# Designed miniproteins, single chains, continued (5), part 27

Each design is a single chain, and the fold is of that chain. pLDDT is the mean over its residues in the fold that is shown.

## One batch from the design tools (miniprotein)

Design m16913
Fold by ESMFold2-Fast:
Structure m16913 (fold): chain A 88 residues (1-88)
Amino acid sequence: IKALSLIASNKNTSEEIKQKILELLKPFLKHENPYIRALAVLALASLYKNTSSNDIKKEIAELLKPLLNDESETVRNAVEVAGKILEE
């Protein structure tokens, strides 16, 4: 997940690779460990900021919405941080 976050933050990464990173991050959003879910949220926010694909941006926004009601405060805080990144 740390390596995927670093690749996601690179604007020079191809949109095809960004789509693959998105698919790899999806299962981590449902991980039983709330810190892993929070890291996946932040990685997706980084991917959103660095992608030029409206399809990827829309999918990321939809994936983050249910996590606003996550049982973990750590995850909810990560979504709030992500939301600020998405509105920039």
Scores: mean pLDDT 78

Design m16914
Fold by ESMFold2-Fast:
Order: sequence, then structure tokens, then C-alpha cells
Structure m16914 (fold): chain A 95 residues (1-95)
Amino acid sequence: MVEELLERLREVVERAVELALEALKGNKEAEEEALRLEEEAVELARKLIELGEREAVLDILAEALRRLAEHLGVMTDEEIEAQVEKARARLKEAE
């Protein structure tokens, strides 16, 4: 069950990133589908966090953010890694 939810979250966020990039090119159908997948990703992330998989959820979301940022050219790999490490540190402190 947990492994299936993690795999589905990865598939959903990867698909959402692809569709978000297509939406930026003016594809309205891609925009609507990306929004639906983002809603599914939020729901899956909530379930996984309740199951104790918070770190795995962050890893999946960080990879999706890295891919989107690279394609848009708005962040460097170093900047993405710094944001990911900051998020991990905050979660460990909240433990």
C-alpha cells in the first residue's frame, strides 16, 4: 500500500510538471489537467505523511521542483539543493 502510494505520487507529480510546461506554451487542456493532478498529489502527500513517509514525500516533491526549475531556468542546481536541505533541516528540528 505505502509503496503503491509513493509510486503514484511520483507518477502524478512528474505528469503535473510535464503538463505545467505545456500549459506555459498556451495549452489550456494541459493547464486544467495539471490542476487536477496537483490536487491528487496534495491528497496523496497527506496520506503518505499520515503513514510516516514525510521524508519520502519531500524527496519526490524536491525532484519535481528541480525538474521544473531546470526547464524554466529560474534556479540553479545549487539553489535547488539549498532549498531541499533547508526543508529537511526544519522537519528534523520539528521532530
Scores: mean pLDDT 74

Design m16915
Fold by ESMFold2-Fast:
Structure m16915 (fold): chain A 87 residues (1-87)
Amino acid sequence: IDELLEKAQKLYEEVKKKIDEAIKNGMSLDEFEKIVKEFLPKLQEIADEFYKNLEKATPEQREKFEKIFRDTLNAIVEGLKKIKEKE
């Protein structure tokens, strides 16, 4: 579980960094979609592994995972909005 939380946090940081760079560089919507397509399968795999071990997770670990997952999705959604507003 702790390893999965670390992987989730690292993926969130990578996604956020890529989105921030995309926005700064005036990246197109198509290029942004390529970034999302790269990261969504990785996020799904971490989620699947976490949910398989959900019964072994403490309530605190579950809350941390849910927060990381939500923050990652929010970063993608907000990034998409900012790119669309610039077009």
Scores: mean pLDDT 75

Design m16916
Fold by ESMFold2-Fast:
Structure m16916 (fold): chain A 65 residues (1-65)
Amino acid sequence: KKEEEEADRLVDEAIARVNAGEMLPAGALQWLEDELKKRGISPEVRERAIARLEERLGFHRAPAP
């Protein structure tokens, strides 16, 4: 899906910025959420992308009921 592809690109960019020292992990999560919303990405794809970024940064979101 094109939304999933765009979200994956944004996750990769967020990780690159954290690795370059341009953002803290918490800042990367906020940036990703804001960018996904600005681009009109669906809530399901946004949640999946945020979870992927959290996994790759080595911390986890609290379980959603």
Scores: mean pLDDT 75

Design m16917
Fold by ESMFold2-Fast:
Structure m16917 (fold): chain A 104 residues (1-104)
Amino acid sequence: AKEFQELSDQFEDTLANLYIQAQKTSDDLTRMITSVQFDILIARTYLVLDPEKAVGFLDNAISGMQRFVDKANKVSDSLGKQAQTALDLLQQIRDMVKQIVDEK
């Protein structure tokens, strides 16, 4: 419970910082991070009513974040490292949600 909240808070802060940096860097990076944020928003809406669908949207967000990491690494090492941190946190959140689904 505490670990999930701490991971969620760290992820949201990292994602917000990435969005600000993307806006200063390129429209392509901004569109990519916006798509990730949208997938996460949809995952949150399904988390209680259909957690299996929430996992699907988190998997979409992970795929989008991986593509963002690849592009961010071509821009700067610092941006790439921040993007990788967000990806690692998102993967941990997805695995926790999947565990809840599997325990039903």
Scores: mean pLDDT 82

Design m16918
Fold by ESMFold2-Fast:
Structure m16918 (fold): chain A 92 residues (1-92)
Amino acid sequence: VAKEIAELIREGIEKRKELSEKGDREKAIEFGKELNERMAKLLEETVGVGDGATDELERAMAGPILEALEELLPEYPELQPMIEDARRVLAE
């Protein structure tokens, strides 16, 4: 499960890198902004809505994501802030 999440994250990073290498840095920045906005909105909706299982679902999702991010960290240091955010969510 964590391996599949890691591959998805890797594809996202490689897509951003491809756009940057092509010389279209503005599109790469825009893509990054869109991803950050979608992630922030998803987290706000997950934390702010939910019934009784929201915390359990959030932890169930964040755990594998955190593991995948930690595995990718040596290759992609840019993931460190995301790891810290995920750990913060799990700790609460």
Scores: mean pLDDT 63

Design m16919
Fold by ESMFold2-Fast:
Structure m16919 (fold): chain A 59 residues (1-59)
Amino acid sequence: ARAKADALVAATEKAHPEVGPEVRAIYDEGVATDGVFDASKASTNLGKQVLFLANVALK
């Protein structure tokens, strides 16, 4: 599960460098606290979707 979430965030950083840093920061903070992160914290619809899918992948 975590490997899929990590791959999704890494793919977003590579494909969408304007969105990637925000998604990475929210994801890394959430993972570091062993908690589920709030996808709505992302400023873009794409970032929200990526974080939502990462939350699902971590389950």
Scores: mean pLDDT 76

Design m16920
Fold by ESMFold2-Fast:
Structure m16920 (fold): chain A 67 residues (1-67)
Amino acid sequence: DRAREAFERGLEAFRAGDYEAAAEHFERALLTLLSSPPSPEREALLGEVVARYNEVAARLGRPAFVP
């Protein structure tokens, strides 16, 4: 799953303190999920990615993602 792989790369970057890379990976995961058919698994992952993106966005001084 490309969305989950992008999310995992974002989490790795976040743990390393690379918030710019984390934001890019989370944005890639969001774009993949938003272009995918709705499912319980996709909805759950979308919520997780949005939460993590907004945490990174706050650290970078960027606006929160509003779906």
Scores: mean pLDDT 82

Design m16921
Fold by ESMFold2-Fast:
Structure m16921 (fold): chain A 61 residues (1-61)
Amino acid sequence: SIMERYKNLPEEEIEKVKKEIKELLAKADKEAESLSPKQQRELAVRATGEALRLIGDLLDK
């Protein structure tokens, strides 16, 4: 299962990905401050996709 695989990953790798996702979301949030609602939606979709990619890469190790 996904949860079992995540549990068995080194804590260092999990913390690294958490940090990368937090930094990605913080950057997106700051960028969103100057954007229109439509642009904010587009940014949210892109940021979500990138976060999912990082999680997928972590689980594929």
Scores: mean pLDDT 80

Design m16922
Fold by ESMFold2-Fast:
Structure m16922 (fold): chain A 75 residues (1-75)
Amino acid sequence: MEEAKKALELLAEGIKRLPGVVSAEVEVEGKKATITVTLKGSKETIERVKEAVEEDAKLLGKKYGLEVEVKFIEA
């Protein structure tokens, strides 16, 4: 769905602006979306970002009927 892809791309742009985020990428294949987030920073910063990203991804997945997977890479 075009609306779902745009929402995920906007989420990725928001994630890129969070402290400790090096990159955020979105891939959409049919009913599955993957958000790959590369993180660098303190344990506290990393955990905070992970919680926020997982929450937002879950909400978008429920809204658009997508399976959203979040992958975290520590740089």
Scores: mean pLDDT 80

Design m16923
Fold by ESMFold2-Fast:
Structure m16923 (fold): chain A 66 residues (1-66)
Amino acid sequence: SMEIQQLTEQALQKARKLSTDQQIDLMGQVYQQLVQQGVPRSDRLGVLTALNQLIVEQSRQAEAQA
């Protein structure tokens, strides 16, 4: 849905400005928010997958510069 897409985009934008530990905390917060809103499990997992992919990619980029 549009609401899930907007929430995902906002979470991704916020995650880009955070440390790895803060990004992990954000994933937990976002997941709990989606549970409270009654979002289906498959959609909740989709949001988590998008966040995880961003975090992994940023970690790879940081390692490549080291």
Scores: mean pLDDT 82

Design m16924
Fold by ESMFold2-Fast:
Structure m16924 (fold): chain A 110 residues (1-110)
Amino acid sequence: MELEEKAKKYGLTVEQVKLIEERKQTILDSIIPQAKENPNLTDEEILERLKRALKEMAKKYNVPEEFLKEIDNAETLDELRELMKKLLSMIKTPEEVQEVADILLRALSE
């Protein structure tokens, strides 16, 4: 979706939509690499923790049960990244983007 189309649909400025999309992309690009920098987390533990975080977000944003099943069936970090991208596409405000970042960071913290 073009930035102008999103801005009109959500009642935001093009600049606001651009900042929200850049923030979403930063989350997608950083979360898995940051998790892998933790020497106490295996790829399996990262996968399990991110699945838990995605389910928490999915319930909060009232996504369909089919999406929860897709999360359960994800076996790779690449599959979770695609599901995370889909969930982030439902997010319209800077506050919701920050909330998603906080949920993901909490899931990866000890």
Scores: mean pLDDT 76

Design m16925
Fold by ESMFold2-Fast:
Structure m16925 (fold): chain A 79 residues (1-79)
Amino acid sequence: GYKEFAEKMVKRARELKKKAVEALKKGDVLTAEIEEGVIALIYGVVSLLARKTNNEDLQEAAKEIEEILEEVRELLAKV
């Protein structure tokens, strides 16, 4: 259902952020940019589904993924 999908997408976004942070600590900017791009794709899909379904779990997930994406973008802007 939408709840399980939302939970999986948030978990994936968090894992991708962790990988981006670890890549940046090693000076691997390209890997961090690729991880940011994948988070942006996940955000796009979840946000679209949230708007089309008006489902609360998807809306909350989209907001959380957006915050994760903004945090990664802020870290990349400092490089």
Scores: mean pLDDT 91

Design m16926
Fold by ESMFold2-Fast:
Structure m16926 (fold): chain A 58 residues (1-58)
Amino acid sequence: GEEELRRRSREGALAAGALLGRAAGVQLATKEYHEAVKEGAPKGAIEGLREGAEALGA
C-alpha cells in the first residue's frame, strides 16, 4: 500500500545517506524525489523520498 511505499522509500534514502555520506545522500534523495514527481510515481514513494531527504538535512 501507500504506507509501505512511503516507508521503503524513506528507508532507501536513509540507507543511501549512510552508504554515501550525508551530503551525497541528500543530493541523491533530492534527485530521486524530483524524478519521482516528474514520472508520476505513487504518492507514498514521493512522500517517503521527501521525508528521507529532510531527515538527511535537505
Scores: mean pLDDT 78

Design m16927
Fold by ESMFold2-Fast:
Structure m16927 (fold): chain A 75 residues (1-75)
Amino acid sequence: MEEALELFFKGMDYLSRGLEAFRAKKYQEAIKYFQESIDYLKKALPGLDEIRQKAAENAIAMAQELIRLAEKKLA
C-alpha cells in the first residue's frame, strides 16, 4: 500500500517536471520526464485504490500524448 502510493506520487512529480520542461521548450528533457512518469505510474497501478487507479490511467494517457506532441516539435 505505502509503496504503491510512493510510486504514484513519484510518477506525478515526474509528470509535473515534464510539463515544466515542455513549457520551457526543452522537448527532449520533457520526453524523458514523461517516460519516467509513465513507468512509475504503471508500477503503482496494481496497489492503488479505484480513484487513484483512474488518476494514474489519466496521467499515463496525458503523458503519452505530451510525448507525441514533444516528438512533433523535435521533427
Scores: mean pLDDT 88

Design m16928
Fold by ESMFold2-Fast:
Structure m16928 (fold): chain A 64 residues (1-64)
Amino acid sequence: YQDLRKALLDQLEAEIDAALAAGDRETLARLRLQLQSLLDYAKIENDQYAIERTTALLARLAPY
C-alpha cells in the first residue's frame, strides 16, 4: 500500500505540474476533485504521509 500510494501521489504531482505549466484549468479542477477524494480516504486510514502530501498539493490548486 505505502509504495502504491506514494507512486500515485508522485504521478498526481507530475500531472499537476504539467497542467499548471499549460494553464489547463479544466484538468486542474479535475485533479483537485481527485485529491480531495484521496485526502478523505487518507484521513479515514489515518495515513499521515498521504494526508500531509495531499494537503500540500491541494494548497497549490486552491486558486482553481
Scores: mean pLDDT 80

Design m16929
Fold by ESMFold2-Fast:
Structure m16929 (fold): chain A 100 residues (1-100)
Amino acid sequence: SPVEELFKVLKELGDLAQEAFDNDPKVDKEKMAELLLKIRELILKAEEAYEKGDLKSFVEIAQEILELFKEIIKLITNEELKKKMEELLEQAKELLEKIK
């Protein structure tokens, strides 16, 4: 399912962002924590929309999650990690287009 694949990619993006938060002393930790909290709340809302069959709300919430990950990627100072996250973000966008 493209939805199941999208949730997998979003989890990997979250895991990489958490790695940057934990290990990179140059990251804006306050801003990253704020964005990660908002993403976690939106993922729960996306799961609820999906379970209810509300595809329109799911797509709108998923688009907001992707915009927040774009903001997180701007905070990443490690170039290899940033590149991996950018590649995953493009994969997530492609999966979302298949769901729409």
Scores: mean pLDDT 88

Design m16930
Fold by ESMFold2-Fast:
Structure m16930 (fold): chain A 108 residues (1-108)
Amino acid sequence: METELRVTASLVLDASIKEKLTEENLKELLKNGKLSISAVATDAAGVGVKTPEEAKKLIIEKVKKYAIEEGLSGEVLVMSMTVTLDADGKVLSVSEPELLARHPSPPL
């Protein structure tokens, strides 16, 4: 039986950057704790479920790609994705991110 999980992913930048996000800048910001990526998965009933490690890695990579393509600077991105799992919990697919919200830098 295939299972679909709805994932809400958030990318929060704790410092403004003067340039668009690049892979290099993203790695440095993550290492220095200036950028955080979180993901929360829910089932069809909206109940929180554990995100499989394989799906979590794919989600993070899609979030990074989306942030670079959007040219994020000093903003919060909230994205929705769908993860499809097989009966054994193996990831079959992860959808492209859909932007739900884009905000100015988080409140101090």
Scores: mean pLDDT 72

Design m16931
Fold by ESMFold2-Fast:
Structure m16931 (fold): chain A 69 residues (1-69)
Amino acid sequence: SAAQALAAELDRLLVEVATDASLSPAEIEAKLAEMERLLDELAALTPEQAPLLEATREALRALVEALKA
């Protein structure tokens, strides 16, 4: 499904950000922007999941800030 494809791409970006120590802060921010775009697309397909998707967005922002520090 389209939602499964978006979730798989989100997972791929999350793993890359979490495991690739060579990423610059600018590259990490670009990947966060792409992950947030994928979450917006998921919210459009599954509006009933809005609370879970919002919690995921906040968790991703926190992870990215921790990785930039």
Scores: mean pLDDT 81

Design m16932
Fold by ESMFold2-Fast:
Structure m16932 (fold): chain A 133 residues (1-133)
Amino acid sequence: SLPLPLKDIARYVLENHPELVKAVAEAGLAAATDETERFIFSKILEMAETGEVKDAPLEVYLLLGAIHYLLDGSKLGKSVVTFLLKQTDNPDLVNLAKALLAIREGDFETAREYAAKLSPALRAVVDVFLERF
């Protein structure tokens, strides 16, 4: 089972912000350098186009949760960022969480510094967030 109410978060984001989800998916797909990232962003794109929460890797739900955090900043969105920060064996997830926190605080310099440490696909995702927020 998924940690947190990630499917409910995903449904909310897809229902309310499908164009932002699509932009994130397209940017990630264009920048992705491996098959795992291409698969993840293809699933996000499929969900954006259908409006349906489908079975997908945890990373798909975490990226949708990141979008929810930036849009809402609620306790629910904050719980996703807290979960990402606890993934200390995955530096991309920790650096993504730190970039999201910086964006929410309006600290775009710090957000770009953490984005520079990410994979090309995740960096492209943060660039979409910086253009949107």
Scores: mean pLDDT 83

Design m16933
Fold by ESMFold2-Fast:
Structure m16933 (fold): chain A 62 residues (1-62)
Amino acid sequence: SIMEEIQKRIDELLEQFRSDPRTTEEELELMKEHFESLLTLDPDLQRKALDSLLELQKERQK
């Protein structure tokens, strides 16, 4: 489902942020909370959020 795909992409992005030594534990927790809020968005917004997350992930992973 879209929610499961969003969760997967969020997890992968959080792992990328975790590997950056400039990211603090507090920032990781805040990012996680903010990303979790995406799962409560309207279905149309969830789709757009997923598309944005996928593009961001592609660019950051190279």
Scores: mean pLDDT 71

Design m16934
Fold by ESMFold2-Fast:
Structure m16934 (fold): chain A 65 residues (1-65)
Amino acid sequence: SEVARLSGAAIIAIATAWQTGGRVEIRDGKIVLHLEEVTPEARRLAAETQEQAASLGVEVEVVER
């Protein structure tokens, strides 16, 4: 179940990374979303990703370049 939640959150984060030119890293049961394009839109999408992942019980850490 933990792997399923983490996988679901990872898919959401990967979609955001693809749209923002970023990348995703998975570490110790959490997701790290790296933003290469630091725009207000990218930050908004990252925040939405954090909220969605939190609903699955998964932490998303956002890292700006």
Scores: mean pLDDT 82

Design m16935
Fold by ESMFold2-Fast:
Order: sequence, then C-alpha cells, then structure tokens
Structure m16935 (fold): chain A 62 residues (1-62)
Amino acid sequence: KEKEIEYLKSLIEEVQKRIDELNARLAAHADDPEFVAWLRQQIDDANKYLEELKKKLEELKK
C-alpha cells in the first residue's frame, strides 16, 4: 500500500512535468492554430488524468 502511494505520487509528478512541457510547446508554436488546438486537447486530457490520479491517491490514504 505504501509502495502504491509512492508510485502514484511519482506518476502525479511525471504528469505535472508533461503538462509543463506541453504548455512550453504551446508557447513555442503559437503561430500554428491547428497544432495549438491539438496541444490544448493534450493538456486538457493530461489535467483530467492528473485529477483522476489525485482522487485515487486520496482513496488509498483512507
């Protein structure tokens, strides 16, 4: 259970880093509206996954 909590924390950190990378790409490619739309979708999906992981972490602490 403790290893599972640490694993989830690690995943949360990796997803957060991925979101940061996607936001950096968004800023770098602002001149391509189709690519920007795709990047925004990826960021939205990553944020939803991050929320899911955080909820799972809270359930494991109970």
Scores: mean pLDDT 81

Design m16936
Fold by ESMFold2-Fast:
Structure m16936 (fold): chain A 60 residues (1-60)
Amino acid sequence: MLEFVPGMTVGEYLKKYLGLDDLMARLAAHDVLGVDPDAILDEEIFQKIVDYLEGRYPKD
């Protein structure tokens, strides 16, 4: 389901895999991931997204 896409921005990746609007993707990048939405998707950022979507701790 999730795959690392080199050169994709965090905002674009969130829109594709989380189905977020552009504004929501920017908010999620800042609030959830703590990164600039125009930042290039990094291994560290990718892992944060994977952990979130995998439901690693689905008890919230």
Scores: mean pLDDT 70

Design m16937
Fold by ESMFold2-Fast:
Structure m16937 (fold): chain A 68 residues (1-68)
Amino acid sequence: MTLEELIAALEEEIAANKDTNPDAAELGRRRLEMLKVIKENQTEEVREREEKKLEEWIREAREKKAAA
């Protein structure tokens, strides 16, 4: 999945969850902000690495919520 595809997927996810799951929509917006910063300030190699980190961060965030 490319950065462009991740941004598109997040925008779709935010729109789908905006009314039914506002917490998920907020998480999606935070991901979008991070991806936009990465896109603007990172080289191609760093961008690919940060995309992987974002996937891991989301997994950890979900696990942390489940543990609470």
Scores: mean pLDDT 69

Design m16938
Fold by ESMFold2-Fast:
Structure m16938 (fold): chain A 59 residues (1-59)
Amino acid sequence: GAAEAGAAVAAMGGAAARAVARLGSQDLKYDEETAEALARAGEAGDAAASARQVRRMGG
């Protein structure tokens, strides 16, 4: 159900966010480019939805 899907996305989002943050911390110069690349990938669908969920939790 929706609650189960939300919990799975939240758990995966947290782990993914941490991994991306760790990689991004090494090259802050690519932070802007990485953010835009993620937005473009979002045109595909679910991948972008997951990325936006991670951003929403962080912001």
Scores: mean pLDDT 55

Design m16939
Fold by ESMFold2-Fast:
Structure m16939 (fold): chain A 83 residues (1-83)
Amino acid sequence: SMDQLIKQIDQVLEQIEKVVPKDVADRIRDAVNRLIAAVQKDPNSRQAIVEFARVLMELSEASLRVPEATELMQQLGKLLNQL
């Protein structure tokens, strides 16, 4: 269900917040929240596509800044693809 998927996404975000700097964590959480909101309105919208691309960019930048968090970023990306 969508609710269970969002719960899993939040659990991974909490793990990320424990290992990356606050500014990085805040950018990722903001991007993910925008994506979830766009998908809940219309998963096939241009807005949903744009927000998904934005999240992927934030995850890539975070992995470059905090390589030790790369596996968590990959796990989050896989969950987001299920939205």
Scores: mean pLDDT 88

Design m16940
Fold by ESMFold2-Fast:
Structure m16940 (fold): chain A 65 residues (1-65)
Amino acid sequence: MAAEEAERQKRLVKALSLLAETDMPVEEIAKEVGYESLEEFERDFREAVGMTPEELRARIRAAKA
């Protein structure tokens, strides 16, 4: 459990960087950080962060405007 949580956190941190620093589609980010499906990535991200990857990207872009 602890090792799985650490791996999940590393994947989500990389996804956060890609969402903030690139215009990469969320589906490509999911694959880049090692998820088999976009649905699984979005579920895990929402459970950990409290919002979807698309919502976070929109908020980051709004904060820069």
Scores: mean pLDDT 78

Design m16941
Fold by ESMFold2-Fast:
Structure m16941 (fold): chain A 93 residues (1-93)
Amino acid sequence: MDEEDEKLLKRAEELIEEAKKKLEEAKTKSGEEKIELAIEADLLAAMAMIMASVVYRYGNEKSKEKAKKLMEEAGRIGEEAKKLLEEAKAELK
């Protein structure tokens, strides 16, 4: 059992959960607060992507499958965060 792979995947899952929380909070806010929360969600998703990508490249087959799913989820959160950021920026113009 690769303890290092497990720790990286667990941290990626925690970052994804925090990113989802920030993303949902961003949907309830407007202006500057929405921008800040959307940026935080995008950053957390990017960090999760990096951690999962390490396991995807160097982990065993089982860890790679889990890493791929986490990377896909982080990517979706990042795209949604960028959309909210553009919406919030448009509201301030």
Scores: mean pLDDT 84

Design m16942
Fold by ESMFold2-Fast:
Structure m16942 (fold): chain A 74 residues (1-74)
Amino acid sequence: MTLSLEELKERLTEIIKKYYREHDPRYKDWSDEEILAYSTEQAERFLAAMLAAGATLAQLEAFVEREEESLKKE
């Protein structure tokens, strides 16, 4: 049930990609490779910032799961 940091990064990257594709007109015309690279960087920065603030992997897992469920409903 506890995910690795790498798996959390991959899952968060997919969430960020969907947000940019659906909600930011600037990124709608980007290739899958371009938006993947940018979303990966954003996911890495977010996870690093949360860990620096004292978040645990379990808390990050719960956050990612909530965001994924939100995207499934939209």
Scores: mean pLDDT 76

Design m16943
Fold by ESMFold2-Fast:
Structure m16943 (fold): chain A 65 residues (1-65)
Amino acid sequence: MSELEQRIQELGEQIDRVLAEKEEAERRPVEGRSLDDVLQEYFDRIRQLSTRVVELRRELAELQR
């Protein structure tokens, strides 16, 4: 339903924002931090958001079948 679709869209937008921040961090290394550590944090966050999207998409698919 629209609430579930909206939730999926919001998570997708969060992933896009995190991806954009990751690209910025690759171009502008954060002072006092390892770039690898910063990128790992972004990858972990993207993974968590992606997992939730997969779960919500599964629920949406059940409703559409």
Scores: mean pLDDT 77

Design m16944
Fold by ESMFold2-Fast:
Structure m16944 (fold): chain A 80 residues (1-80)
Amino acid sequence: SKHDYFEKKKKEMDKLLKEAQQSEDLSKLDEIEEKIKSIMKDMVNYFKNDPRLEMLIQVLYISYMGEIYIKKRQLERKKA
């Protein structure tokens, strides 16, 4: 179902975000960022004909990218 697909992909991204939050390696964060972007692209394509789910995916994308951005800035600041 659409819900099962969405929940599966969200759990996969949540696992990646947790891995990013526990990492102190900027290169690892870049890899995780690209993996999340790939998952989001697949989700957008899957829900192309569902405007509400497409909108929700875009909101999630902004949230996940924001968390990774904050983590990258925290690591850069600790190195300075």
Scores: mean pLDDT 85

Design m16945
Fold by ESMFold2-Fast:
Structure m16945 (fold): chain A 90 residues (1-90)
Amino acid sequence: AEEEAEEVARRVEEEFPGELSEEDVERFKRMAYSMLTGEPRVDESLSEEARALVEAVDRAVYKEIGPLSKEETVESLKKIFELKKQTPKV
């Protein structure tokens, strides 16, 4: 859970040394926690109602697959960071 999320974030940081900001690391810790526990990824910019709906849908999907392993979580976050790097900063 929390300890594993911190380890996952550190492993992603090691794959991209010097490229992750403090905010990126903190965000990845939260995402890792959600992926490891099977809780849906929460976008804080969403309204409370929209967030609850996304959580319900993602929870239904994760119930069939189960929570991700630590290795699967690291791989997923690495892919997310690569995609973020391809998106222009406005």
Scores: mean pLDDT 63

Design m16946
Fold by ESMFold2-Fast:
Structure m16946 (fold): chain A 79 residues (1-79)
Amino acid sequence: NLCQQARNYFNQAILANKNGNYDAAASNLEKLAEIFEKLKNEEAANFARNLAKMIREGKAQLNPYQVNKLLAYINKTCE
């Protein structure tokens, strides 16, 4: 189930971020982007992929705004 995989990768990204494992957070966001692409939500896929890239480059953090936006994309895509 692609929607279960999306929620799993989202939860793993949040957990990794909470533990200070930013590379794992970015990796799980990249996997989440792949699921969004398979679900034909290119906007959500691009958001997750760009956020992962910015985290890897030290230019962004997974903060409450990004978390809420990702959750909104999951909820809209996985009705």
Scores: mean pLDDT 87

Design m16947
Fold by ESMFold2-Fast:
Structure m16947 (fold): chain A 103 residues (1-103)
Amino acid sequence: MAEEAAREVLKNIVKRIAKFTGDKDFEKELLSLPIEEALKKIEQYFPDKVFVDYVRSVIENVRNAVEAKEAIDAGSIPDPELAELRKKRIDGYIKKVLEEEKK
């Protein structure tokens, strides 16, 4: 689940880069790579550390959010009402990130 969410974030970012550069082959190549290899390729294409650090941060934040939700499902929060509120907040965060990267 965490890797699926991270892959979706990467996919949206890569699609935006491809639209910006007009390079559809870049999109295909990056989407075929593991996340870490795709990030290295992005760093080579855009030697902007701030941009690469941003992309890495978003991916890690989404991974952490999914892992936090899995921990809640495993019983890390004993109160079912608080657990449900936390999961809704996490789902909202992931959805917002995916929608913002789609823009």
Scores: mean pLDDT 73

Design m16948
Fold by ESMFold2-Fast:
Structure m16948 (fold): chain A 84 residues (1-84)
Amino acid sequence: KEKAIEGLKKFKKRVVEKYGYDGVLTKEELQEIALEVGKEINSEEAADAIGAAVLRALDKSGDRETVTGGELVEAIDELLEELK
């Protein structure tokens, strides 16, 4: 669980820093930032957790093409609570 938590926290920080809560991320931008963070942590567990956050955020968006930074942060925070 420690690598999943590390990955999700780093992913959240990077999303907020690059896009903010009102920023809109396309599916391509989501994939790119997720891969970037996953590679930096170099963990399957972290990559899986980040992927789950992306899928959850896309599900919340309804269109599955774009999410707001706020929607993505909410999905990340939900997964972080589940991992406690």
Scores: mean pLDDT 78

